# Designed miniproteins, single chains, continued (3): the designs that were tried, part 89

Each design is a single chain, and the fold is of that chain. pLDDT is the mean over its residues in the fold that is shown.

## One batch from the design tools (miniprotein)

Design m11290
Fold by ESMFold2-Fast:
Order: C-alpha cells, then structure tokens, then sequence
Structure m11290 (fold): chain A 61 residues (1-61)
C-alpha cells in the first residue's frame, strides 16, 4: 500500500530523516519495485551525510 511511502515523505519534509528511512524501508518490504521508495531512502541518507548509501540506493531506483 502507499501509506508507508506517504508517511516517509511527510517525515522527510519535516526533517525527520530517521523516520523517513524507517517508512521507506517498510514501503520497499511491501513492494521492492517501488522506485519512489528507493529514491526516498537515497535522499534521506544523503541528507544525513551518508553519501555512499545514498548512491547505492539511487542505483536501485
């Protein structure tokens, strides 16, 4: 379902990057082909300064 992805984006907009990662990971568990969830995960890690993980997850999107 889209609920975890929407919650993840809401958390991301509020600067709650750990919460955004949690919801993005749940969205990926529900649908590994959800490119938007992989993009959210990458952007959240980039905002935390984890550039290596951000680039790794961007390749999945």
Amino acid sequence: ARENLLKGYAAFKQGKYDEAIKYAEKAIEEDPNNTLAWQLLAEAYRKKGDIEKAEEYEKKA
Scores: mean pLDDT 82

Design m11292
Fold by ESMFold2-Fast:
Structure m11292 (fold): chain A 65 residues (1-65)
Amino acid sequence: MDKALLQAMMDGVISPEQASAIGKIAEELLKQGASLEEAVRKAAEEAGLSEEQTKYLLERVKAQA
């Protein structure tokens, strides 16, 4: 997760504020028993990411997780 968020920030796909929000929401969802993919999708939705931003982040998470 953390490496995927860092890469997305460095690539300019998401802001540092969005990365922080996504990380926090995803950690909460993972604690509730969500899968990594489910946690990322829901966190991206809550953080207001576009479908393109969400797709990019999911591909990075899958590649690094």
Scores: mean pLDDT 77

Design m11293
Fold by ESMFold2-Fast:
Structure m11293 (fold): chain A 68 residues (1-68)
Amino acid sequence: SEEEREKILKLIGEIIDLIGDIIELKKKLEKAEAAGREEEAAKIKEEIKKLEEKIKKLKKELDKIEEK
């Protein structure tokens, strides 16, 4: 249905945005690790993990729509 399509597109958009945020954080992580900034690197790793968990939840929501 059109409503299911709109929900899918919204979820995909949210996932794409989160992937973009993770890519930017991974670039910052590489710079922090190269500079020996262990505390900054640890914080960035925690932030990446939180965003990856959000993506997993959104993917599960997409899977439920596709099973219909």
Scores: mean pLDDT 85

Design m11294
Fold by ESMFold2-Fast:
Structure m11294 (fold): chain A 59 residues (1-59)
Amino acid sequence: KKEELIEFFKTNMTEGDKQRLKRIIEMLEKAREGAKSLGDTEGLKFIDEQLKKVEELLK
């Protein structure tokens, strides 16, 4: 199951991996603000889905 793979990755994640994920979150949040400004509902939905996935890996 997908959850098993995510948990395994979280357990074996390096400091560098965590820093990379934090940078991705920052980039996605900037993209989210851009999508809001443009009224891009499809893009906003996509960005929110990606943010949830990346944040889950850091928890």
Scores: mean pLDDT 76

Design m11295
Fold by ESMFold2-Fast:
Structure m11295 (fold): chain A 110 residues (1-110)
Amino acid sequence: KKRFAPLKPVPLKHKPDEKFQEEMAELFRRAGDGLYSRKRYDLAGMFYTGAALLAPEEKKAELYTNAGEAYFKAGDYEESIKWYQKALELDPTNKKAAENLKKAEEKLKK
């Protein structure tokens, strides 16, 4: 509502409704699922990463895992590893991200 002052910022308490952001994240995730089912894996990865940016932190790890899987299917193992690592950074207990990260790394080992 108020602009930031040059000497000190005003705390912004009224950000965009987190519920709307979470709903948009779910729409992006569903779009990614649709693209994945049509074998548009690179586009699916983009939509999953977009969904993750809008989602709450606890849900971001699963969405980054989905993005990593989409890039893995696209043959982009470097991008896949990046998103699996980001998923584990947010949720170190995510078994799917850990297992899939290992598979992607094995692909790069030849």
Scores: mean pLDDT 77

Design m11296
Fold by ESMFold2-Fast:
Structure m11296 (fold): chain A 66 residues (1-66)
Amino acid sequence: SEAERLGEEALKLLEEGKEKEAKRLAAEAARLYIEERLPEVDPATAEKAAKMKEKMLKEIEELLKE
């Protein structure tokens, strides 16, 4: 998956000493991982799932800022 690919690139950057770039890619990988894993459901539940995904993505971005 693309999330796994970005995660592997983040690890390689970390080994090269590019810690800030590695953290950025790791967060993007986590974001895509959430997008890939959050299920598509019926219309009634889809709205709740979309809100949960948005909240999780914002929390990941906030963690990156710190």
Scores: mean pLDDT 69

Design m11297
Fold by ESMFold2-Fast:
Structure m11297 (fold): chain A 82 residues (1-82)
Amino acid sequence: EKLPKDATEFEKIMKKLIEKDSEKMSKYLKENGDSAEVKAKALLEILEERLKELKELLKKNPSKELEEEIKKIEEAIKELKE
């Protein structure tokens, strides 16, 4: 599916992570229900795990693409919390 042309970096990352981690998301929703609050918690968990992985990779082999992906995920986490 195509993203809207006005999609934020948050929306782009969310779509990518949902597609990649759809099985993890489905499991979380099945165990905890499908309310907006539960969905937000599931997305936060996925984003926080991805952020940890990317930060460890950046520590060993710094790259501009990795730095940009980390920043986008940090902004996505911030948007979900507030």
Scores: mean pLDDT 66

Design m11298
Fold by ESMFold2-Fast:
Structure m11298 (fold): chain A 65 residues (1-65)
Amino acid sequence: SMDQENAELTEEAKKEIEEIAKTEGVEAARKYGLELARQAPASVQPALLTVTDDVTREAERELKE
């Protein structure tokens, strides 16, 4: 189960990573998401890594690099 704080943190991270992917590209978004995960507690890292991977893959499809 995700508690409210973890859900909110993950949702906010998703929005920030999506914005970076649109403005600075998928590589910058991926680096940002990985940096957030490195700074997060071990219990939250898998969720942040999953969100980072999902958002960057979606952005790659949209950008048609």
Scores: mean pLDDT 75

Design m11300
Fold by ESMFold2-Fast:
Structure m11300 (fold): chain A 57 residues (1-57)
Amino acid sequence: SHFEEGVRAFHAGDYDAAIAHFEAALAEDPNGPLATQTRAGLAEARRAKAEGLRPVK
């Protein structure tokens, strides 16, 4: 499941992979029972990526 892969990537600190998997999960089943959790996970992964971006020079 893309949702499970997104959660695993998020816990591993791989926010790019987490974002990709959560986006795929929403594209596959935007009305499914995990859609709300997937949207929340996507928002958190995007936030974590923004906070973990390489420092600007």
Scores: mean pLDDT 76

Design m11301
Fold by ESMFold2-Fast:
Formats: sequence, structure tokens, C-alpha cells
Structure m11301 (fold): chain A 68 residues (1-68)
Amino acid sequence: SDLFNTIKKILDEAGIKISEENLRRLAQLAEGSLTKAGEILKKALAEGGGQLNDETLEKVLREEEEQQ
């Protein structure tokens, strides 16, 4: 999806390594909204104490999926 490609490019340019599976989950939860994707990413960054990685994103994605 366009959102998947946009998020992947942003994270790749920032040097952040995220699995394709977690990128797909993020794009699905965001429902095509870059704003929603950004909110989830900010939550993951906060959970990691300012460090965003696949593990911190995985935790936040799991929590967000449980709320849906």
C-alpha cells in the first residue's frame, strides 16, 4: 500500500530497522492515515525511552491490536 511504502521510506532514511511484518501491521492499524501511523510510532518511541526499534514497535502494535 502507499502508506506502507511511505512509512518504510521514512524509517529507512532515519536508519531505523523494522521488520516487514511489523510495518504491515502498522499500516493496517493506521487504516491509510499517516497521522495515525505517526501516533503509534511516537508511542513506540516513548516505550523505548527515546529509542525506536522493532521490539518497541512490536510491543505497541500488540497493545493497539488488543484495543481494536
Scores: mean pLDDT 81

Design m11302
Fold by ESMFold2-Fast:
Structure m11302 (fold): chain A 70 residues (1-70)
Amino acid sequence: SKEEQIEEIEKKKKEELEAIDKRIEELREEAAKEKDPKKKELLEMLILLLEAVKSSTEFVSEKQIEKLKK
């Protein structure tokens, strides 16, 4: 059913977002401990990229759910 497909998309979204959040947390801890300014900047840039990936994942999942509700 469409409901089962929506539940599967929501489950996959949750798992992917949890994995991204964990990686962002790890990188924030690395950035906080990093004493090399260039390495710290690269870690902060990677965090921003992962936050963008998180937003993209949420957007794509929501669009898939909207399509199934039609």
Scores: mean pLDDT 86

Design m11303
Fold by ESMFold2-Fast:
Structure m11303 (fold): chain A 70 residues (1-70)
Amino acid sequence: MLDKETQEKIKEELIEMAKKLIEEGRSINDVLLAITKKITEVMAKTKKQIDSEVVREIIKEAYRMYEKAK
């Protein structure tokens, strides 16, 4: 599993990426696809898992930001 510092950094980067995509008018499906792709790339490069709860928090925050941006 990735260490807590690395997971927190990834969480912040993915949330910032989601915010930017939402501000650009991208659909929620595009935002979720971008998040999933980045998580997959990180796991492939590190050969380590990201905590499923951290992934859930990222997705939940992306949905929350999307709803507020409408």
Scores: mean pLDDT 81

Design m11304
Fold by ESMFold2-Fast:
Structure m11304 (fold): chain A 61 residues (1-61)
Amino acid sequence: MSREEVRAEIDQVVEEGIKAGLSTEEIVRKVMRVLREHGVTDEAEIRELFAWVKEKIDELR
């Protein structure tokens, strides 16, 4: 699985979550599920992806 596929799925989850009026916490939970399903277990990579997700949520508000 490519990192590009994971990022694309996360991007969709964040956009749909904001559109549906979900809280940041709920969106983060969905992102965690995506990371787990794609086998992303490295803590440094997870932290980097979460920083990106939080920035994206802030930009879309």
Scores: mean pLDDT 76

Design m11305
Fold by ESMFold2-Fast:
Structure m11305 (fold): chain A 64 residues (1-64)
Amino acid sequence: VEELITELINTNDVDKAEEIAKELGKAGVSTDQFIDVINTLLDQGKSVDFINAVIKGYKEGKAA
């Protein structure tokens, strides 16, 4: 899980970010922990498109 979060934080590829976020959702990362990840991405200045892709991926992974 920590490796996926680190990879997500270090990527600028929106498609890759969505895929990593989907894996976080599948891995059972809690909503509270995911909110902390989103706050980190916002603090880094990630684009709205990037944040939306991450949220979408996480929701899809959580539903699987």
Scores: mean pLDDT 83

Design m11306
Fold by ESMFold2-Fast:
Structure m11306 (fold): chain A 106 residues (1-106)
Amino acid sequence: HMEELEKVAEELLKEAKDTLARENQGIADSQADLARVAGGPAEVKALVQTELDHEQAHRDAAQKAIEAGEKSPEEALKAYEEFKRVDGQEHSAEAAARQAAIDALR
């Protein structure tokens, strides 16, 4: 149990770190875009704000997964469930395999 849980937690922690790096860049770009369109149409500002809100939610979920992974494999697994809920993209064979592993470790 522990060895399998630790390996899954390590893989999920790596995914969370990669997501954190991508979302930090996305947030910076979206903040710059929001500043650029500040004097423009309200609809354009709303679209950029929605993108920023989504990127911040993904970044926060990834950060929580990283912090939980530093404490225990069990906490990493719980944080990963929240991360997957926020991410909403599970079409790859790898995502299905990770979900099966998570289910098997319960």
Scores: mean pLDDT 69

Design m11307
Fold by ESMFold2-Fast:
Structure m11307 (fold): chain A 62 residues (1-62)
Amino acid sequence: MSREELEKEVNRALALMILSVALRISTDPEKRAELEKLRDEVMANPDADPQTVLKKAEEILK
């Protein structure tokens, strides 16, 4: 495994952790649906950036 591949996997894992926390604290079903959609997009995207995902989750939770 290359450093770049490892970094991508770590970034994806961090992005998924952010979404897991956001889903756990959200009680609004519409916001939860948006967070689940974002999670599916992160799962499909090998270049997911955890900082971008955090910002998107924050916007959904507002």
Scores: mean pLDDT 80

Design m11308
Fold by ESMFold2-Fast:
Structure m11308 (fold): chain A 60 residues (1-60)
Amino acid sequence: LIEQARKALEKAEELLKQGQYAGAATAASHARDLALEAGDEELAKKAEEIYQKAVELTKK
């Protein structure tokens, strides 16, 4: 779960850098859920921050 959460978070960060904000939000949401299931609160918090940033950036 932790490894899967990290990969989802990396994908979210890459999509965010590429300007694919909706995709980044989806990947970050997935990473958050996986991190919470794994009990990694720090990883879940980081994923939530990326999710919120991606959602704000979808407001063009």
Scores: mean pLDDT 80

Design m11309
Fold by ESMFold2-Fast:
Structure m11309 (fold): chain A 61 residues (1-61)
Amino acid sequence: MLSREELLELAIKYARKIADKITDPEEYSKAVAKFQELLDKLRRGEITKEEAEKEFDKIIS
């Protein structure tokens, strides 16, 4: 289980990467929605940190 601090640091890190890499508003909106879904699953312990990071990396690719 991730600590609240670890979850927050991970969220900030990937939110910044998404904002930096995705300049199209429609694609940004889709990326943010997917990112929030994955963060919610990670918060509930439905996925691991490693699984979440892999999926976050796919969003920004």
Scores: mean pLDDT 81

Design m11310
Fold by ESMFold2-Fast:
Structure m11310 (fold): chain A 77 residues (1-77)
Amino acid sequence: AAALAAAEAEVAAAEARLAAAEKKYGPVPEEFREALEAAREAYRRAVRLRALGRPEAELERLGEELREKAEEFEALL
């Protein structure tokens, strides 16, 4: 039953990567802020789903989505 913890860790890692990129490269243009906000929203949703005891597959999907958004953001820097 480590899947929920793994999904949460993946979401947290993706969020940390986005925060590190923003800190390293300075002020983010509006277009990139939209991508960051979408990623943060996905993370907040994952936390809510975890609190509700939702299936691990949903959290894994959200973690993948957040990771994809983080990679997209980094590619634009």
Scores: mean pLDDT 62

Design m11311
Fold by ESMFold2-Fast:
Structure m11311 (fold): chain A 56 residues (1-56)
Amino acid sequence: MEEKKKIVDEAVKEAEKKLRELGVTDPQKRYELIKKMAIDKAVEKGISKEEAEKLL
């Protein structure tokens, strides 16, 4: 269970870094994109979309 949360937390950090590099500064747009990117990355690593959303 802790391992899944760590994967989601790392995905959020990666998404934040990528959006910073892309110059996305709008808070609402950043929040939505971070959620989407973190969920997509978590699903890629074997976590369900629903579980990833709960860990955000």
Scores: mean pLDDT 78

Design m11312
Fold by ESMFold2-Fast:
Structure m11312 (fold): chain A 81 residues (1-81)
Amino acid sequence: SLADSLSPLERGILLLLDAKGEATASELAEELGVSQSTVSRHLNRLESRGLVERIEGRRTRYRLTPLGRETVKELIEKTSS
């Protein structure tokens, strides 16, 4: 499944976006304890896979797509066991 192809960092990004609704790459980097450039690279991959959408504005924000939300449900079911 799509969930099974995600790295631990990508799983963390999706779970944080589920919890927050929207976040910047900087906010995700602070919470995950990694560089903003690392998060931005993975966000670009997640966007290309249709799991995350980019929202342009004063600062670029990201949120889950419908496919991203379904993927998060699979991740939560696996980690709640």
Scores: mean pLDDT 82

Design m11313
Fold by ESMFold2-Fast:
Structure m11313 (fold): chain A 70 residues (1-70)
Amino acid sequence: LTPEQRELVREAARAVQAGDLERARELLAEAIKLGATPDQIEDELVRLLLAGEISAEQASLLGRLVRELF
């Protein structure tokens, strides 16, 4: 992921933490529009989970949103 795509994924994680799934979906869609692949986004979600920045539940929700966008 580029730094811009990575920040969009992180903002989507924050939106999920706030309960705003529509905002998370929009941010993930923008990352995809900028050329992020599902695999690249899923790899970043694993990195955020391992770093303790998101929970397993949040990672699961974000992964589901990514799959719905492809």
Scores: mean pLDDT 83

Design m11314
Fold by ESMFold2-Fast:
Structure m11314 (fold): chain A 65 residues (1-65)
Amino acid sequence: SATRDTAGSILAIGIGIEVGAKEVEYSGDKIVLTLENLSEEQRETLERIKAELEAAGYTLEVRLV
C-alpha cells in the first residue's frame, strides 16, 4: 500500500545510515543495502536488523561492492 511503501522507504533510509550503506533501495516490501565492506560487526548488526524486518513483513537483501 502507499502508506506502507512510504514507511518502508523511511525505514530503509534510516537503516542504511545506521549500517553505513553506500546505496539503499526500496521496492515493494524489499529493502536492498549495498556496502563497500562487510565486517563481522556489520554482519552481526545486519542479521539482527534482518530478523526485525522479516518479523515486520519486509525482506532485507545485502549486496557487497
Scores: mean pLDDT 76

Design m11315
Fold by ESMFold2-Fast:
Structure m11315 (fold): chain A 97 residues (1-97)
Amino acid sequence: SARELAIAAAVLAILAGRRALKSDDKEAIIKAIAAMILGIGALFLAEKLGDALGAAREARAAGEVAEEAGVLAGDPAAVALARAAIALAEAAEALAA
């Protein structure tokens, strides 16, 4: 359950980052790339290392950076995906504790 929520959070953060990459804003693009890298790291922690708590924390960080990227990109859908990622990551952290 905690691991599944962390994976879902990571995927949503990656999707938010992917949307923000369509921006012409350099800071939005840099933050979008950072969010996607953190999301991939969260997937690695969850699926290869079995670290649900570590994955949840990385997914939360990915969501927070993706939200910043979405705001800079002016993409409300990217912001909504990032906020959903943060909420799922927080639920995963609570279940893993």
Scores: mean pLDDT 91

Design m11316
Fold by ESMFold2-Fast:
Structure m11316 (fold): chain A 65 residues (1-65)
Amino acid sequence: MAEKSVIAQAARKLVQRARDAGNDEAYREAEKHFEEAVKSLEKGDRQKAIDHVERAGLVAAEALA
């Protein structure tokens, strides 16, 4: 549980940073990936969930660069 929470929390922080930067489109795309990660976790697809969380973080980070 802790590992899943740590990765999700890190991605969530990046998504919030994109939102704070005023990149509404990037925030929306990152949040969509995060939502898919949650759905994958609900199904027990941890690998897919991690991939989506990482993608959400990358989208948010790239929007801030």
Scores: mean pLDDT 72

Design m11317
Fold by ESMFold2-Fast:
Structure m11317 (fold): chain A 59 residues (1-59)
Amino acid sequence: EEEEDEWMKRQLLAAGVTEEYAEKILEIVRRVREAGRPAFSDEETKEILKLAKKGIDEA
């Protein structure tokens, strides 16, 4: 159940995203999952990409 979140966090860290921004991305992922939606909205995807970029820039 939480295994997917752990895997995603490891991928973000491996890509150079800082832990702080990886956690922010996971918060969005969890929110979408809790809502029972099959996919991210365009706005959510854009926010995730922005956080990933900031995480890499801050690393």
Scores: mean pLDDT 75

Design m11318
Fold by ESMFold2-Fast:
Structure m11318 (fold): chain A 95 residues (1-95)
Amino acid sequence: SELLEEARRLLEEAEKEEDVEKKLELIGEALELIEKAIEEAETKEELEEALELAKRALELGMEALRKAEEKELILRAIGLILRAIGLIEDARLKL
């Protein structure tokens, strides 16, 4: 899946990003691609890949939350964490 390949790249960039705001932007973009990939998934392998990436996005979102000092960034991190949890559940339900 081209969507999952791009999502993986964005999460790899997010992992290396030290700026919390940019890290959150990369995680958010990856989650949008993961969501679309889950909706369009035709194979169990695509759903398993999307699940793994959603779990990684959750991990990175939690890391961003720990580093966030500004209220806006804290709230954005919480939102992305909740979105990642939702996508993990969606992928599991389709498996």
Scores: mean pLDDT 90

Design m11319
Fold by ESMFold2-Fast:
Structure m11319 (fold): chain A 80 residues (1-80)
Amino acid sequence: SAMEEREREEGERIVELARRTMERAVEEMRDEPVERVEFVMEGIVKAAVARARHLSPEVVEEVREETRRAKEEAVRRHRE
């Protein structure tokens, strides 16, 4: 349905915003300890999930999974 498509698109936009925020933060924190980077990335994950809370449980879980994956990638890149 159009409603389900709109929720999916909203979830995708939330994930994209979180990814862009993480990329900017990693660049700004290039010289910071990994523990600080992990803390900031976790905050971005939590903010994204909170932003998605009005959507269906399935979309909220997808946002959680995708932003968690993005956090893992950002932390890995920081360690390189």
Scores: mean pLDDT 86

Design m11320
Fold by ESMFold2-Fast:
Structure m11320 (fold): chain A 55 residues (1-55)
Amino acid sequence: SLEEEIKEIEKRLDELDREGVRQALAGNWDAVARIQTEVQKLEEKLKKLKEELSK
């Protein structure tokens, strides 16, 4: 369902936020950039799914 997909994406975003902090503290800028790209894609998908739920 759309609700399940939204929850899964929100959980993944939380995991990426924690990982991003760890990588930044370690100075792994390549990993930080990769994580930021994935976060942007997931945030865009989340926005679209929430718009579908509002219909």
Scores: mean pLDDT 85

Design m11321
Fold by ESMFold2-Fast:
Structure m11321 (fold): chain A 65 residues (1-65)
Amino acid sequence: SMEEIRKRAEELLKKLRDAFKNNAPMEEIQRIARELGRVLGELEKVDPEYAKKLQEEVDKISKEK
């Protein structure tokens, strides 16, 4: 369960990075970010330190302009 949540969060983080690098439509970026937020919320319940680390990575991506 926890491992599945971690892998899902990592996959969504990679998709978010790729979307920003490729200047994907805002609608696509918002969909990925929303799903990632939900998964990070679940991850925080079982592994709050790792969830915080991934949230910091999301924050770095969002500051790219």
Scores: mean pLDDT 81

Design m11322
Fold by ESMFold2-Fast:
Formats: sequence, structure tokens, C-alpha cells
Structure m11322 (fold): chain A 99 residues (1-99)
Amino acid sequence: AKLPPLSLEEARRHLEALRESLEEVKKLAEEIKKALEAGDLEKAKELATKAAPLFTATILRAIGDYLNAEESDPEIAAEIKKLLEEAVKIMKDVDEAMK
């Protein structure tokens, strides 16, 4: 059974919460990058360990929010999709830098 589509107000609240989560993801990714550039591998590992659950939660939330909004408000769904794509890219960039 499909979940009922989000109301416009609910979709907007989910979009706003996702934007906040993505800003925290961006901050942690930038701190990881700076630690790696400084050669501080231990700090980079600590930050990556702290960031991993936030990255995973943000991506899963974005997927759920996108699927629920796509039929009820396609413009909000499109913005959620952009945030999802940005979060996935940040995660891949961090993973690549940690190799």
C-alpha cells in the first residue's frame, strides 16, 4: 500500500528540515576536507565517524520525502531531489578523499 501523499504544508516542513540537515552535512564535509589537507588523519577519522550517521539519515530522509512529495507537489519534490543529489555527491567526495 502506498503512503498518503504529503500535504503542501508537510512537504514544505520536510524540505526545510532537509535543508538544515544538508547544511550540517556540508559543514562536517568541509571540516573533514580541512583535516585531510592539514595531514590530521586522526581528526579526519573522528569527523567522518561523527558525520556517517548524519549523512545516512539525511539521504534516507531525502529519498522518503521525495517519494511522498512527487505526486502532491512536484516543485517541492524537485527541490528535495536537488538536495538528495547534493548530499550523495558530498558523501562520495568524502569517501574518495578518505581513500
Scores: mean pLDDT 77

Design m11323
Fold by ESMFold2-Fast:
Structure m11323 (fold): chain A 89 residues (1-89)
Amino acid sequence: MTYTLKVTVVFKDKESAEKLAKAIEEALKKIPGLKSYKVEIREENGKYVLIVTAEFENKESAEKAKKAIEEVLKEFEEDILSYSIEIEE
């Protein structure tokens, strides 16, 4: 089974989106069960949407990654308009 972690974050400015993208990448690299990840930033109606998709072989690694990313999101909460984070089987 493969577990997919999907994170979507909306920002007013591109610089905050790029800074968070780098912080999330560094957090993900520290998770031993990470198989692959993808990071995208899109401009939509004057806002910037950061989409992160990461694949794990086991649920424990996906949950550890979710917690690590939630801690990173707390550091950026003043710059974030909205976010969602979910794990899919």
Scores: mean pLDDT 83

Design m11324
Fold by ESMFold2-Fast:
Structure m11324 (fold): chain A 78 residues (1-78)
Amino acid sequence: SAEEALREADRLVAEGRAKFAAGDYAEAARLYEEALRLLEEVLGEDDPRVHEMKALLAGAYVGQGKPAEAAKAGKGVT
């Protein structure tokens, strides 16, 4: 269900934020990518939560030293 997908996305975001805080940017990016997929499927690309996830994913790519991937992930957020 949509509610179950949103609950799973919330869990993935919380775990991703913990990984980001620990400096594990690669794992944070993986978790944020999974959350983004769920949010896009349920809410659509124009939802504020989808924009927030794109920004978080871009930050994780910057942390990994991947500026091109960060720019692509953050496209349309600002």
Scores: mean pLDDT 83

Design m11325
Fold by ESMFold2-Fast:
Structure m11325 (fold): chain A 73 residues (1-73)
Amino acid sequence: MAEIIELAREAQRAWDAGDYETAAKLYLELARKALEAGDLRMAGRALFAAGQAYKKLGDEKKAEELFAEARAL
């Protein structure tokens, strides 16, 4: 639980700093840990946030894949 909260905070800080590469990596790790914990709502939010980060990086295909995964949860 504490690890998920800390990852969410780190990902948000990276996003707020404009470091979308780090934000994408942290949000994907957050999604993985949330899925392992059975927290589908947090996993969906993290996947959606990772998709937004990839969109900021210009990777539209990866962004759409992550948005689809988030909606499927």
Scores: mean pLDDT 85

Design m11326
Fold by ESMFold2-Fast:
Structure m11326 (fold): chain A 57 residues (1-57)
Amino acid sequence: MEKLEEEAREAEELLKENPLSKEEWEEIKKEAIEVTGSDTFNRESALVIAKKIKELH
């Protein structure tokens, strides 16, 4: 539980250090929605986003 919250924070830090373009953001958001099955950002969505940001770098 707490580990998921920490990884969500990591996603915010990655965005601060590695700003993404709006196009890349849209692509990542689509994948996060597909994984979680919801149209809103959740802790799981944040994890997927964080992973994609790391992979881009």
Scores: mean pLDDT 66

Design m11327
Fold by ESMFold2-Fast:
Formats: structure tokens, sequence, C-alpha cells
Structure m11327 (fold): chain A 71 residues (1-71)
């Protein structure tokens, strides 16, 4: 994978994690299914790509926590 592809994977994982966390508040089942999909994709990738996805997921989680505090 190129550095650009790794960066794109990280940004996409961040967006999808934020979306999944927001969805968990409205529909816990659907939100969990989306998180499970991200994990399955991570397991199918190389270590380098999986690490980028994990970093994206962590950033998405932090962004969601910020939104919760701004209620």
Amino acid sequence: MTEEEIKELKEEAKKRTLEAMKLLKEDPQKGQELLDEIRKEMDAHSEEAAKAMLEGMEEGGKEFEKELKEE
C-alpha cells in the first residue's frame, strides 16, 4: 500500500467509527454491526493497514466523546 492509501484508510476508519458510535445511540444493534464490519476489515488487512485503521478508530472515538461533552 502507498502512504496515500494508508492515510485514506485511517481517515475512512475515523469517519466510519464516528458514524457507528452515533448510530449506537439511536440503534445499538446497527451501530454494533457497523463496528463489527470495521473489525472484520481490519483483520483482513496487512499489519500496516490494520494499524492505520486502528488509529482512525481511536480518533473517531475521541471525536465522538467531544460531541457528547458539547450536549
Scores: mean pLDDT 78

Design m11328
Fold by ESMFold2-Fast:
Parts: structure tokens; sequence; C-alpha cells
Structure m11328 (fold): chain A 55 residues (1-55)
């Protein structure tokens, strides 16, 4: 993953670890705010879904 993808994913990991609900829409909004491409956003979404399933 690129540094920008890793940064967005770490934010999602932090929120999930705090018990905060992170929706797919919120992940997309974060990715858009940090200039991620559609392919990068899809990769982060897949990783975020795995994190939520494991939590």
Amino acid sequence: MSPAEQFVLRMVEHYVAQGIEVTDEQVRALADAYGLSEAQTARVLAAARELRAAA
C-alpha cells in the first residue's frame, strides 16, 4: 500500500479499536479527502471490512 493508503487505514483501525462504527461511506470520504484513486480506495475498503469482521 502507498503511504496515503496506510494513513487512511490506520485512522480506520484506530476508530474500530475505540469501538467507533466506521461505515464504507466514511472510509470513501476519508480516501477522497486524502486524494486516493478509486483503485486505492477499493483496496482500503477491503482492508477496512476485514478489520471490522475481526473486531
Scores: mean pLDDT 79

